# Designed miniproteins, single chains, continued (5), part 62

Each design is a single chain, and the fold is of that chain. pLDDT is the mean over its residues in the fold that is shown.

## One batch from the design tools (miniprotein)

Design m18131
Fold by ESMFold2-Fast:
Structure m18131 (fold): chain A 64 residues (1-64)
Amino acid sequence: MEEVVIEEEGPTEEEAMRRAERAALETIEALRAQGKVARVQSSRVERLPDGRFRATVTLLVEPA
């Protein structure tokens, strides 16, 4: 069982999560083209010390 971690930063929680979700969708599509199945296992957003936000989406990847 393989995990793919996607991290994106933004000036707001919404922007950081929107970027991470877009990157996750692109990754899921690319993996599907390779005959793999990926699903979102978890997502989180955290505030960074500089006042920016980091969104993390973890994908669980299984062979088709």
Scores: mean pLDDT 83

Design m18132
Fold by ESMFold2-Fast:
Structure m18132 (fold): chain A 61 residues (1-61)
Amino acid sequence: MVEQVSDTVTRVSGTTADAVQTLIDLMKANPEIVGLQGLGPGTYLLLKKDGSTIILHLEEV
C-alpha cells in the first residue's frame, strides 16, 4: 500500500516487491530526482535537481 502523508512524505507498506515498484513509479513520475540517500531503517531521502527533497518511508506489514 502507498500513502502520501504530505507533499514531501510518502509512506509505503507491504512486501519488498511493493516497495521496489513504488520506488520505480516515483522515479518515473519525478524525472527531476537525481539522488537517493538512506536516512535509517526503511527511510529514504530522494534529492531533486532543484534542491528540494522527497522523503519515502517503507513499512513492513
Scores: mean pLDDT 63

Design m18133
Fold by ESMFold2-Fast:
Structure m18133 (fold): chain A 95 residues (1-95)
Amino acid sequence: MTPEQEAADVRAGVDAHVERVKKLIEEKAPLRELTIHAVSTMLLAVEAENLGDYETAAKAYRAAAEIYRFSGTPEDLELAERWEKKAEELEKKAA
């Protein structure tokens, strides 16, 4: 797989997960299902970051943070804050 194709596949994956997350929150899906999607989105965020696609990585981290905030547990709220700060740092790196 070429680096360009891998980056494109990761971007498409992030966009699909962001859209899916928004829909699941709107449909009030079970928190367990939402958390699984948060983890998948996080893995895509790490892959995008490793590829140097900081804008895509930031987008994925923000989507994962949104799920953790929706969960509302103290542990998940701490994760949401952590990933939001990570997204902000990556957005500055992309600029």
Scores: mean pLDDT 79

Design m18134
Fold by ESMFold2-Fast:
Structure m18134 (fold): chain A 70 residues (1-70)
Amino acid sequence: SEADELIEEVRKLVDEYEAQARKTGDRELFMKAADLAAIEIGLVVDKLLGGITPERLEKYRARVEEIKAE
């Protein structure tokens, strides 16, 4: 599903930002990883509690892109 694809994408981004942050000690990269991890939790919880509507999924995608642009 599109929700499962986004969850996998966000998990990969968390791992990537965390790995970079560990190498550099960059606080902003740790903050990006933490913000993305919170989005992953929100996606998983919403999926378990009733599923994710297309409108809700778009909001999650927009937030991911916002974090990536920071």
Scores: mean pLDDT 85

Design m18135
Fold by ESMFold2-Fast:
Structure m18135 (fold): chain A 64 residues (1-64)
Amino acid sequence: DLDDDIVDALVLMAIGIAKANGDFETAEKIDEAWRAGNYDELARILEEELGLTSLAEQVRARGA
């Protein structure tokens, strides 16, 4: 679906934001969960550590 490209771009942007803030640990966790296809863990990190609730919901929908 064309929305997948948008979600992927937003995940890459979230990694970039974490790195720009010096939060390399969170950036690494996002990258690891995303590449592993662990959408539940990816959504948890995005929601709980970065406050990106809407992106987390979209990621959960992709994993369901």
Scores: mean pLDDT 78

Design m18136
Fold by ESMFold2-Fast:
Structure m18136 (fold): chain A 110 residues (1-110)
Amino acid sequence: SEELRALMEEYQIELEPLVVTTADYGLSPEIHVEGEAKAPRSLSKEQLIEFAERVVELLLRAMGLRVLSRRRSVKVEGDVITIEFEVETLSGADRPVTVHFTLRIHLVET
């Protein structure tokens, strides 16, 4: 994605290809997205969260999903920040879809 590449360049974050897994539990399918990233230590926690929010927004838009609600969790362990979103969405057919997004960011010297 050109938009994803532009985000990586803007934040100077290196994002590995996202791992997307889909599960259909009847009428309420789940999408699980996992990512690994490297970011410069000069970026604030708030900037890392903003990057993750913009990445998930691009992903949801590409999937044609409309956001109803979003929950966020952030865990910091040394130079590793894990950002998780649980997003309740509707598909174009008004089918509910829950998206679980996890981005693990490794802070590096640059």
Scores: mean pLDDT 86

Design m18137
Fold by ESMFold2-Fast:
Formats: C-alpha cells, sequence, structure tokens
Structure m18137 (fold): chain A 87 residues (1-87)
C-alpha cells in the first residue's frame, strides 16, 4: 500500500540520509539528460525507479521494503505525468 511505502521511505530517510542524497543525485543526472533531449520523460521516470531499486538493494533493504518504496514513487510519477498529458 502507499502507507507501507511512506513508512518504509521515512525509515530510509531517518536511517540513511546519504542514500537519500544519492537518490537525489540520480534524479538530477537523469533530469539533465531529459532536458538535453537524450531521453524521453517516460525513460527518465523508468530509469529513476530502476536506480532507486538498485540503490536500496545495495544498502541492504528487504525486497518488500524496496518494492513498497518503488510502488509509492511510481504512483507519484505516474500521477504527475498524467496531469501534464491531460493539459
Amino acid sequence: SLSDGFAAFARVVEENPELVARINEAARELNAKYQAGEISREEMDELFLERVRELLREAGYSEEEVEAIVALLRTLLDTERRREEAE
């Protein structure tokens, strides 16, 4: 559920702020490629989610926690993209 994703992500922020910094860096790098026209919006979103999954697994989070966080982030990204496409 989204509440499980929020709880898991809050724990990551509390326990591993350096990991959150790496996630933010990955987002900036992918956004720069998108702005340069090297990747599409959809490719940027999917590459970001895969990078988050990789970083969480490398940090030793459980598969259940990883998938809960990725599901939360996918829902947020999909909602934002649909709003932009509807305009």
Scores: mean pLDDT 83

Design m18138
Fold by ESMFold2-Fast:
Structure m18138 (fold): chain A 75 residues (1-75)
Amino acid sequence: SARAEEYFARGQAAYAAGDYETAVRHFKAALALDPSNLEAAILLAEAEGRVAERRGDLEAAARSYQVARKLRESL
């Protein structure tokens, strides 16, 4: 849907700006509207990894990056 694509685009813009918390929110919204968007799922996991890194939670970051890697293998 156009709305899902808009959230995805906003998520990408936030991610590029280093605003990973905002990127997570937008990618979650995109996936709620279009669960089949594997690229949004990959970028969500990567954004969650960046958020965890900023909070010093390296174990959570590692888990999120592993999810992103597994999803990337599906493309």
Scores: mean pLDDT 90

Design m18139
Fold by ESMFold2-Fast:
Structure m18139 (fold): chain A 94 residues (1-94)
Amino acid sequence: SNLEEARKYLEEHYREEIDLKEVAEKFGVSEQTVSNLLSMLLFLETYKLIAEGKSVREIAYALGFRSQAEFSRTFKRIEGVSPSEFKEAFEKIK
């Protein structure tokens, strides 16, 4: 399915700057669908690294971002919360 192909593409490229409109057009899905898939992938990869005890800076570089600032901006745009806020919420559950 186009959805499965889009998911596979995002899984390979989420570490790069992604144009949601271009990906949506390429796979014949909505921009919202691409955004949702990207959100899920970024959430899961970030969660895994937080569980491993990584700092926000280490997570940024592990996910292929040039800086912590670029990662934090992208994560907040996609997830609605900063990585620091997300990490704090995770630590409170421990």
Scores: mean pLDDT 80

Design m18140
Fold by ESMFold2-Fast:
Structure m18140 (fold): chain A 80 residues (1-80)
Amino acid sequence: SKRDELVIENFLKNLLELIEFYKKLLGLEDSSEGRIKAIAAILEELREAGVSDSVIDKIVEEAIKKYPELAKEIEEAYKL
């Protein structure tokens, strides 16, 4: 839907800023593990906001494409 496309686009645009925000908010370390936990918290926030699992799957796929250097952390966060 048009709403789902906007959610995906807005999330991807803000992903790096959201990771830094959640790392600071949750007191996470500057490490791969810290990034995994931050991304997992962001994905959980999307679920709580009512974003469907199929849209979250699309967000994860598109995030890996846009930020290939974060692919490992994104995949690990998605498994949590």
Scores: mean pLDDT 85

Design m18141
Fold by ESMFold2-Fast:
Formats: structure tokens, C-alpha cells, sequence
Structure m18141 (fold): chain A 64 residues (1-64)
């Protein structure tokens, strides 16, 4: 597993440990994380940009 994929999995685990998120929301977040990581790797985005996107994505799921 790449360092970026390992970093992204920390956000997936944080979502899984969040009692405000339903199982469906947790599963959907995991799918979206995979898409964001794929896009970042394809587009050559920095690790900092990836972390920002994943953090914003998790907060968006928490607000819904």
C-alpha cells in the first residue's frame, strides 16, 4: 500500500469510528475516498492537497 493510500485509510477509519455516520454513509465515504485517491494519483496532486480534500469530504459527510 502506498503512503498516500495508507494516509487515506486513516480518514476511512475515522469515519467508521464516528457514531453520527450511518453504515451507508460510512460505505459511501469509503467509495468516495477511493475516487479522490485515484484522482490525486492520476493528476499528480501533492499529499497536502489530498489530505485537505479528504478532511473536507469527511466534514461534508458529517454535516449531512
Amino acid sequence: MSPLQREAMRYVREAQDDPSLSQQQQDQFHVRVGEVVGDSLRNGESPETLRKRLKELLEQFRKE
Scores: mean pLDDT 78

Design m18142
Fold by ESMFold2-Fast:
Structure m18142 (fold): chain A 98 residues (1-98)
Amino acid sequence: SLDPLLLQAGDLADKLDDLALSNYNSGKLSPEQVRLATQAVNEISFAIEYIDKGDKKKAEEEVKRAEELAEQLRKLGATEQAEIIEKAVELLKEAIKK
């Protein structure tokens, strides 16, 4: 049984990936916004793996990178993508505190 916080963060990463592709195909996201969202999916996934392995320091580094990507996406107007990343970051920070 995986940690429920890590499962929920993983579900949000999957949702972010699907939504970024869907919004790109509908013209709602630029190529730069899709690239940043895809990078955030990868950072969230790496954070989940590092938390599961007990490497809290590397997990915190990946979480920080995801937070920076969320801020960049928000500034570019990709608000929906930024909100998903911010929620995943919140869950990952709670998992790291355990």
Scores: mean pLDDT 89

Design m18143
Fold by ESMFold2-Fast:
Structure m18143 (fold): chain A 77 residues (1-77)
Amino acid sequence: AEEQARLEEARAKLLADLAALKEWVEASDLSAEDKARALAAIDAAEAELEALGENATLEKIQAIADRVQAVLRELLL
């Protein structure tokens, strides 16, 4: 179904975005403590996304993305 295809694409995209973000954080000029916090948030998001499995919805995937963005905003302030 189209909905399932969209969900899998959204999951794959978020996983790819999280991986790219992890690389960026590791290469960034953030303090060791801020890097650890950012990496922990990314790892938690990856684990949460994996736990959703095939029961994932676009709403839930977006909520995970929003949570990671909120943590990063705090660290970049």
Scores: mean pLDDT 79

Design m18144
Fold by ESMFold2-Fast:
Structure m18144 (fold): chain A 87 residues (1-87)
Amino acid sequence: SDELHARLLAVAQARYAREVHGVEVSAKSEEAIREMEPHKEEIEELEERLRALEEAERAGADPAALEAREAELTAAGDRFAARRHAA
């Protein structure tokens, strides 16, 4: 579960950096993005949460509000990982 969560978040962060900030991603990150293509919808949800967090940081939101958004991002990743590994 933790590995899948970490991979999804890493891919979402890499795609977000590329799409929003125009940052070039490493070959390893591009490979990870390709491997996680079947999880596109979940990755897009994480990217949306990352954008909301960055917008809050840019707007000067207080630390408690930023922690709440970080918790939402983590919860979304955990929820997705749990759903894919439902036993």
Scores: mean pLDDT 71

Design m18145
Fold by ESMFold2-Fast:
Structure m18145 (fold): chain A 85 residues (1-85)
Amino acid sequence: SFEEKVKKAGEKANKIVKENPDLTAVEAAVEATAAVNAEGVDPDDVIITITGKNGTVIEGTGSEAVEKALKHADEVAAEVKIEPK
């Protein structure tokens, strides 16, 4: 189902973040978008939430999350969540 694909994408993206402690918020947004695309889901049909190690929260659809993360280029990702829009 769509929800199962989104959940799988979120689990994959969060695993990449946890395995890469120096991964930037921009890199996390790109990995989250790639994980969503790999499941055959449109990144603009999901909400991606990236939480930085300093507590910064970046939230939006796939394209929005990447654009917003670019404004926080030095932020290191702590976790990623992907949810249906």
Scores: mean pLDDT 84

Design m18146
Fold by ESMFold2-Fast:
Structure m18146 (fold): chain A 89 residues (1-89)
Amino acid sequence: SSIEEKIDKGLAFMDKVIEKLKKIDPKLALQVEISLGMALISRGVAKLINDPEFGLEQIKKQLEQVAKLLEENGLPELAKEVREFVKEL
């Protein structure tokens, strides 16, 4: 897969996490939506400077922050799924 495809997969996965959280903890879902917003800004910046590797690195960092947030809020299995997904990107 291209780096751009990996970025899109990372963003899509973050959206899936948000959808799962809306049913379990809507307040936590809003916190993850902030991480998604920062990831979308990073994708835009990567496109502007023509550096897709920077974009992918920022997506991975946002996903790791989401995993930490999930772990700190009593969702260690979902945090593990996020970290395993990041390894496959």
Scores: mean pLDDT 88

Design m18147
Fold by ESMFold2-Fast:
Structure m18147 (fold): chain A 79 residues (1-79)
Amino acid sequence: LREKGRELFEKGMKLAKEGKYTEAAAYFLAASELFDRDPSLESQIDGAMARMAAAVLLLENPEIREEAEELARKILEEI
């Protein structure tokens, strides 16, 4: 879970740099959910960082929230 969470977070960072904000937010949300499923302190920290990254994008682009949340759910279903 931690390794997959990190992979999703890194993909989100790349998508954000490319200006793909809906996809980036979805990957950050999916990463935070995977980190939350791991009870370690390291995963709690990583999860908080992923959630913060998603929050920043969603605050600046509130119209993408529903699409990002649905995409995040689909990403998690493929894990």
Scores: mean pLDDT 82

Design m18148
Fold by ESMFold2-Fast:
Structure m18148 (fold): chain A 104 residues (1-104)
Amino acid sequence: SAAERRRELERRLEDLRRTFLAELAAATSREEIFAVVDRTVAELRRLLDSVRTVEEVELLLGFWNELYLAALGLVKDDPETALYIRKRAEEMARYIQRKLEELS
């Protein structure tokens, strides 16, 4: 059912949030932070490719915005890392917009 698909997506997103925050907290170098961000964006893009409704895309967008703001908060004193995260956010915004256009 649509409700079961939504609950499964919510569970996968929460697992991704926990993994992302744990790996980001454990990162000891800028290169490790970039790798964590890249892996998380890649997984979100895979999830985006699998969603089939506008409502599922909106759920993923809301989740992405929360992760993005949390990541920026953790790197607020590192402008180079913040810029890297912002560039990944711009790329993710384009993927989301394209997916919305495909489903409209």
Scores: mean pLDDT 83

Design m18149
Fold by ESMFold2-Fast:
Parts: sequence; C-alpha cells; structure tokens
Structure m18149 (fold): chain A 91 residues (1-91)
Amino acid sequence: SSSLQQSLQRIRNSTTPQQVIDSLQTILQSPITISDRPQISQALRTAAQRISDQQVQRILIQGAIQIDQATTVSQIRQILSDTVRQLQSMI
C-alpha cells in the first residue's frame, strides 16, 4: 500500500530511534502481507546502518533477523511491536 511504502521509506531514511518508532507504529496500523517481509527487513537493516547508537543498531538487526524468519502476518506484527517497545526503552 502507499502508506506502507511511505513508512518503509521513512525507516530507510531514519537517523534517530524516534523516527523509526513513529514509522513502525504507522506500519502496525497498516495492512501487511507476508510478501512485505523482505522490504520490512531491508528497511530495518538500512536504518541500523544510518543510526550510530550501537544498542539501537542491535535492536534493529535482531528485528530484521526475526522478520526474515516469520511465517505469518501475526508474527511480523508481534516482532514489529516488540521492536517498538525495545526502541522506546532507549529514549
């Protein structure tokens, strides 16, 4: 969807944890399919390369790895929700 693509672009361009949180929250309110999994994973990995905080990088990379292994939309949503909670603890 257009909303998903806009949020993924915001994640790829993120330089702060707050920008990633805001975009992931928008994705959680959007329709997601299993075919979106590679794009979500890649966006998290790209954000990790741009954000200098090593703990935030670790959270994003772990989220991406878990997304790569997800087999259901419910698992993707749970992983994204958990990633948001972990990032919120860093602010």
Scores: mean pLDDT 90

Design m18150
Fold by ESMFold2-Fast:
Structure m18150 (fold): chain A 80 residues (1-80)
Amino acid sequence: MPLDSRDRQLFAFLDPDRSGVVSSEALEVGLQLIYHRDPNREARIARLQALAGLPVDGVFRPDDPALVAGVGALIRRLHA
């Protein structure tokens, strides 16, 4: 699986039922929590989502390597 431990922890946080899918809304909520101290968090999240190529109304599954890589890249940019 292309997820490292850090990406898997966030995926589990965004998917508490462990169904293997994450909605765009759940991802947005998770990003809001990561960026909770950033006064421009909405603009930064939107920019990072656009750069990662994530779908606005999609769902993420661990079997989609492009979406998984996009989520991982977004998380790394939030922490780097």
Scores: mean pLDDT 57

Design m18151
Fold by ESMFold2-Fast:
Structure m18151 (fold): chain A 112 residues (1-112)
Amino acid sequence: MAVERLLRRAEELGVREEMERLREEAEKAGLKRAEIVALLAEALVQAFAAKLLEEHNLLEPPADLLEQLEKLAEEYERRVREALEAGDEEEIVRIAEETIEEIRRLIEEYAK
């Protein structure tokens, strides 16, 4: 379920094919299921952030927005690491979804 949820979000974003290739390469490399979920979640979050920044003409974001996005990335990495250590695939997906919504809030606040 976790992998398919991430792939559906990637499809909405227009990057499903790239995400499926990433999954196949990770499976060939012998990554564990939770590690594959973490890799796909990170790629999805990055793709979403990039698209949203482009849509709001923030490809060169202001320093204060960059600082907030960097703090969010550090928190994301910490939370995903803990979920990975626990083998909790569903928690990794929840962290990614929550992070996507926080990225949206930050970027939309600056686009006002």
Scores: mean pLDDT 84

Design m18152
Fold by ESMFold2-Fast:
Structure m18152 (fold): chain A 86 residues (1-86)
Amino acid sequence: MREFEAELLEKYNELLKKAKTEEERLDLLEALNYALAFDIPLEEALKRLEEDREGTLKEYYKKVYEFDDETVEKAVKIHEERRKKE
């Protein structure tokens, strides 16, 4: 494990212990996955999701799954619909 990944997971676990709602847990999981995919700190991932949620999720699906723009739009829509059902 890289030092970056260890630090990221430690920060994630600290915030996860403080999360009181399912929505907060989902926010942290989304931020963790984005941070790991882009090699950025968890705080930066959380900030990007807060400032531009749609754009940040589209970048994630495009980078991780190499989807085209149409597939990325569908993936983000499905992601948000699944989140609302949890």
Scores: mean pLDDT 80

Design m18153
Fold by ESMFold2-Fast:
Structure m18153 (fold): chain A 68 residues (1-68)
Amino acid sequence: MVEELVEEARRAIEAGDFDRALSLAQKLALKGHYDEAIELFRRLVELGHPRAEQALLAVENIKKLKEK
């Protein structure tokens, strides 16, 4: 479920496993849960993960395309 993926991603961030958190956020985006994915990517960007910035921009662009 969405809540389980979000909780697991937050625990991964707290444990310092940013690659796992990035993967879980990408799974949320793939399932269409863009807002939850964006929140997780923003947190990873603040923590200095280089791949999170590109992932955030990609998901924000996908959301914009679906809102038209």
Scores: mean pLDDT 80

Design m18154
Fold by ESMFold2-Fast:
Structure m18154 (fold): chain A 58 residues (1-58)
Amino acid sequence: TVFERMDALDPAAARRFREAVAAGDGEAAQKAGTRVVSTSGDGALGQELGRLLRELGL
């Protein structure tokens, strides 16, 4: 899943992303997700994260 991929790339940023999602903080979630994408260079992950946040209403 997206979360498993994030954990493999940057466990600290993945944790921040989950905390932001749990809090309903879309801005913090996007910031944490962008950090993982920028570090990994994985554009497909960026698209998957954007879709996930939209589905969650964030």
Scores: mean pLDDT 79

Design m18155
Fold by ESMFold2-Fast:
Structure m18155 (fold): chain A 85 residues (1-85)
Amino acid sequence: SVDDEVKELSEEIKRQSEEIKEAIRRNAPADEIEELVLRLGELLVRLDTLFRFSELSDEARKVYSEAVKYANEALLLADDYLRSQ
């Protein structure tokens, strides 16, 4: 179901967001961080499309909101990190 797809994609986005934070903690090369950021961006576009054009449960909407928060935090950290390189 679309509800399940949103939940699965949201969990993937949370995992990718944590991977970016871990890579930053390891002082990973800029290229690695940039690739992770691009992948996260692609997942976010897919999640946003499903959210905007589908009828979702309250649970799926909550998980969507949490995933977007995780992603935004990771992207802000990545942007700051890349600007400092």
Scores: mean pLDDT 87

Design m18156
Fold by ESMFold2-Fast:
Structure m18156 (fold): chain A 78 residues (1-78)
Amino acid sequence: SLEEAEKLYEEGLRLEKEGKYKEAARKFGQAANLLPDDHPLKNKYKAEAARAAGKALEQEGKLEEAQFAYMISDQYLK
């Protein structure tokens, strides 16, 4: 449901504020998956999941993979 997707999105934002980027990415991805393919927020949630995944990869020292994740995030917003 949209309500459940919004709750997961808010949990993702909280985790991101705490620097828990891998967990935040999972929450944003789960939020996106609850939305229909034509929902206007789906790509926004996918973009935020990819960005959070990129930050998690940076924490692991995987800078090339992180840059690729950021490119995917930007693509969802176009």
Scores: mean pLDDT 89

Design m18157
Fold by ESMFold2-Fast:
Structure m18157 (fold): chain A 88 residues (1-88)
Amino acid sequence: SEKNKENEKEAIDVVLEALRASDDPELQETARRIEAAPFDEQVRILTRLELEGKLPKEARIKLYEINLKYATDPAVKERIEKRIEELK
């Protein structure tokens, strides 16, 4: 749905901002790769970074906050809120 695509776009933007703000040259290079990629590849790169645990803590918190913003199920919202608190 369009709402899911907007969620994914917001997630990509937040991750890019966090990677660009990093002092790590490898994370900065990853940000450049994401910026140059088409949308579908940006989503794939982001998914791999999450699975490999390579996302900065600040980016992971912001991703959960975006998911919380788009979540409708109260049980899902509670789980996301607890995960955010665990990362702080």
Scores: mean pLDDT 79

Design m18158
Fold by ESMFold2-Fast:
Structure m18158 (fold): chain A 71 residues (1-71)
Amino acid sequence: STGATVDELEEKLKKIVLENGATSAKVDVRLSMFTHEATIEYSGEVDEEEVKKKVSSLLPSNATVKLIKVK
């Protein structure tokens, strides 16, 4: 296979969240034959709909994006 590793995807997704107003972000991406999920934990105020849209564009079309606001 070619393309970004999971770690490279996590870095790209983290950058998107930070560029959209987060003060910190932690990203966990799980991609397998049965699981397509990105979990993003962030601090600060972000446009969650815009973040989800941008993040989803970098993931498989059936991937689930979960945004969790933390302190």
Scores: mean pLDDT 77

Design m18159
Fold by ESMFold2-Fast:
Structure m18159 (fold): chain A 79 residues (1-79)
Amino acid sequence: MEVTEKGKEALKEQIKRDEAYAISLAKELNDPEAVEEIQRLAKEFLEAIDKGDVEKASEILSRFQRLTLELQEKLEKKK
């Protein structure tokens, strides 16, 4: 199933913002493995959206959001 073009653009814009934010957290933590994982998940999400694989895109987004929350918690505890 293919998402609408308008929905696809909105999701791509959202993931780019979320990616930049998550990378900033990982860099603050000096965690290059997290930076690599964030970039990988963002790329896989964009590929899933382009293929119309909404189930896969949803799974990747969930994993991405979970990783971002983990990075936020680690940064909060370090301060």
Scores: mean pLDDT 80

Design m18160
Fold by ESMFold2-Fast:
Structure m18160 (fold): chain A 87 residues (1-87)
Amino acid sequence: GEMELRKQLEEKIEEGKKSFQNMIKSVQDGNKEEYEKEFEKVKEIVKEIEKIMSKMKEVPKDHEEIINSFKYFIENEKEFVERIKKQ
Protein backbone atom coordinates (compact mmCIF):
# COMPACT_ATOMS: atom_id res chain seq x y z
CA GLY A 1 0.00 0.00 0.00
CA GLU A 2 0.87 3.71 0.15
CA MET A 3 2.59 3.36 3.57
CA GLU A 4 4.95 0.63 2.29
CA LEU A 5 5.79 2.82 -0.74
CA ARG A 6 6.60 5.76 1.57
CA LYS A 7 8.89 3.51 3.64
CA GLN A 8 10.65 2.29 0.46
CA LEU A 9 11.02 5.91 -0.72
CA GLU A 10 12.52 6.97 2.64
CA GLU A 11 14.96 4.01 2.56
CA LYS A 12 16.11 4.96 -0.98
CA ILE A 13 16.50 8.63 0.03
CA GLU A 14 18.74 7.53 2.94
CA GLU A 15 20.81 5.36 0.53
CA GLY A 16 21.15 8.43 -1.72
CA LYS A 17 22.31 10.60 1.19
CA LYS A 18 24.96 8.00 2.12
CA SER A 19 26.24 7.85 -1.48
CA PHE A 20 26.41 11.68 -1.55
CA GLN A 21 28.48 11.62 1.67
CA ASN A 22 30.79 8.99 0.11
CA MET A 23 31.12 11.13 -3.06
CA ILE A 24 32.13 14.23 -1.03
CA LYS A 25 34.70 12.15 0.87
CA SER A 26 36.10 10.67 -2.36
CA VAL A 27 36.57 14.18 -3.86
CA GLN A 28 38.34 15.31 -0.65
CA ASP A 29 40.54 12.17 -0.74
CA GLY A 30 41.29 12.61 -4.49
CA ASN A 31 39.86 9.14 -5.19
CA LYS A 32 38.47 9.46 -8.74
CA GLU A 33 37.46 5.76 -9.04
CA GLU A 34 35.41 5.85 -5.81
CA TYR A 35 33.85 9.17 -6.89
CA GLU A 36 32.75 7.74 -10.26
CA LYS A 37 31.38 4.59 -8.54
CA GLU A 38 29.33 6.59 -5.99
CA PHE A 39 28.10 9.02 -8.69
CA GLU A 40 26.77 6.08 -10.77
CA LYS A 41 25.14 4.70 -7.60
CA VAL A 42 23.36 8.04 -6.96
CA LYS A 43 22.05 8.06 -10.58
CA GLU A 44 20.74 4.48 -10.15
CA ILE A 45 19.12 5.33 -6.77
CA VAL A 46 17.34 8.31 -8.41
CA LYS A 47 15.97 5.97 -11.12
CA GLU A 48 14.71 3.58 -8.41
CA ILE A 49 13.11 6.53 -6.55
CA GLU A 50 11.33 7.60 -9.77
CA LYS A 51 9.88 4.05 -10.11
CA ILE A 52 8.60 4.12 -6.50
CA MET A 53 7.14 7.64 -6.98
CA SER A 54 5.31 6.51 -10.16
CA LYS A 55 3.36 3.98 -8.01
CA MET A 56 2.40 6.59 -5.38
CA LYS A 57 -0.76 8.72 -5.54
CA GLU A 58 0.93 11.57 -3.65
CA VAL A 59 4.59 12.27 -2.80
CA PRO A 60 5.35 14.27 0.40
CA LYS A 61 6.76 17.72 -0.51
CA ASP A 62 9.85 17.33 1.73
CA HIS A 63 10.76 14.04 -0.02
CA GLU A 64 10.17 15.61 -3.46
CA GLU A 65 12.46 18.55 -2.56
CA ILE A 66 15.39 16.30 -1.53
CA ILE A 67 14.92 14.13 -4.65
CA ASN A 68 15.01 17.32 -6.78
CA SER A 69 18.28 18.27 -5.00
CA PHE A 70 19.78 14.89 -6.09
CA LYS A 71 18.66 15.57 -9.69
CA TYR A 72 20.08 19.10 -9.55
CA PHE A 73 23.45 17.70 -8.42
CA ILE A 74 23.48 15.13 -11.27
CA GLU A 75 22.82 17.94 -13.81
CA ASN A 76 25.47 20.25 -12.23
CA GLU A 77 28.04 17.62 -11.16
CA LYS A 78 31.18 19.41 -12.41
CA GLU A 79 30.38 22.70 -10.59
CA PHE A 80 29.57 20.80 -7.37
CA VAL A 81 32.91 18.93 -7.47
CA GLU A 82 34.83 22.21 -7.96
CA ARG A 83 33.07 23.73 -4.91
CA ILE A 84 34.02 20.73 -2.71
CA LYS A 85 37.67 20.93 -3.89
CA LYS A 86 37.84 24.61 -2.79
CA GLN A 87 36.71 23.75 0.77
Scores: mean pLDDT 81

Design m18161
Fold by ESMFold2-Fast:
Structure m18161 (fold): chain A 92 residues (1-92)
Amino acid sequence: AADALLDAMLARAGVDPADAATLRAALAEATADVRRAREEMQKLGLPFTEENLQAVRAKLGPVAQRLTDAASRHRTWRAVLDDVLAWLRAQA
């Protein structure tokens, strides 16, 4: 499952449990927002054009910023930041 992969990445990086919990909550919220936007596009019959997909991906910006800010405080977290951001983009 996607959650199991995320848990494995955080454990491998040695992220503190409190920081891991905060990041998991932020990722869950962002994933729900991206899924909702994608479902709304399908409901409205909007085509998967580059413009419409870019609008969905724009919802990842605030989460990417929060993850980058968190990584600035933790060197081990920074090592997996790119992988986590790639995982998040794949949810869109």
Scores: mean pLDDT 64

Design m18162
Fold by ESMFold2-Fast:
Structure m18162 (fold): chain A 88 residues (1-88)
Amino acid sequence: KKEELEKIAKELRDAMTNDGKKAVELFMEIVENSSLEEIREILSLAFKKEFTELETKAIIAALKALVEGDEAAREEAVRLAEEILAAK
């Protein structure tokens, strides 16, 4: 649903500017309820920047590590960041 993804992206962008706690909570809800491609589209719309699938996975892993203290997510975030850097 194109219009729904745009509305979610706008809400996320507004929250990132005005309410960091709400932004994190909203992003975690998006991650739980959306496919990887939907998350990538929402992030790309919210930031007005085209994110790759690798970049999207890295962002998800980093936020899970920060919010939940998930060690596996922390290791995955580092691994994906290394892959992104190696591709440049």
Scores: mean pLDDT 79

Design m18163
Fold by ESMFold2-Fast:
Structure m18163 (fold): chain A 86 residues (1-86)
Amino acid sequence: SLAEQIRRAHELALAVLRGPEATIALLEEAGHEITPEDRAKIEEVSPRMVEELEAALREEMARRGLPVESATLEEVLERATAEELA
């Protein structure tokens, strides 16, 4: 369902924010076989993905007039997930 796709997308975004180990764990839980080469690639791209996601979330907070300094990025993502699933 669309709700399941939204939840999965937000779970992946949250894992990305938490780092490569969290991302790998989520993918393995979802049934993906993660090779050593896949792990290395995820670790290599993780800092860039975090920077891009953080920038996007902060820009969205600013666009909505939300206080960027009073909320963590994880809290913003959880709120966005709840709003899309409501």
Scores: mean pLDDT 74

Design m18164
Fold by ESMFold2-Fast:
Structure m18164 (fold): chain A 73 residues (1-73)
Amino acid sequence: SLEVVEITDGSRPMPYGAVIVEVTKDGKVVAEDVPLTRSVGEELVRLGIAKSVDEATALLKSGQIKVKVRIPR
């Protein structure tokens, strides 16, 4: 089974098969359906949304960016 969860720690390791469903910034979807290879923070850096994993985590914890991930159960 799959579940959808909001991620607030960009450095958190994600299991194989995890997919970012959506990335929201200022109430707008800026990325969707992004396969995760390592962590949300690393993908946000690759997409140019954050400059570092630490910045990505700060943006997620502040709610400036919201990320929903589909995780294999």
Scores: mean pLDDT 81

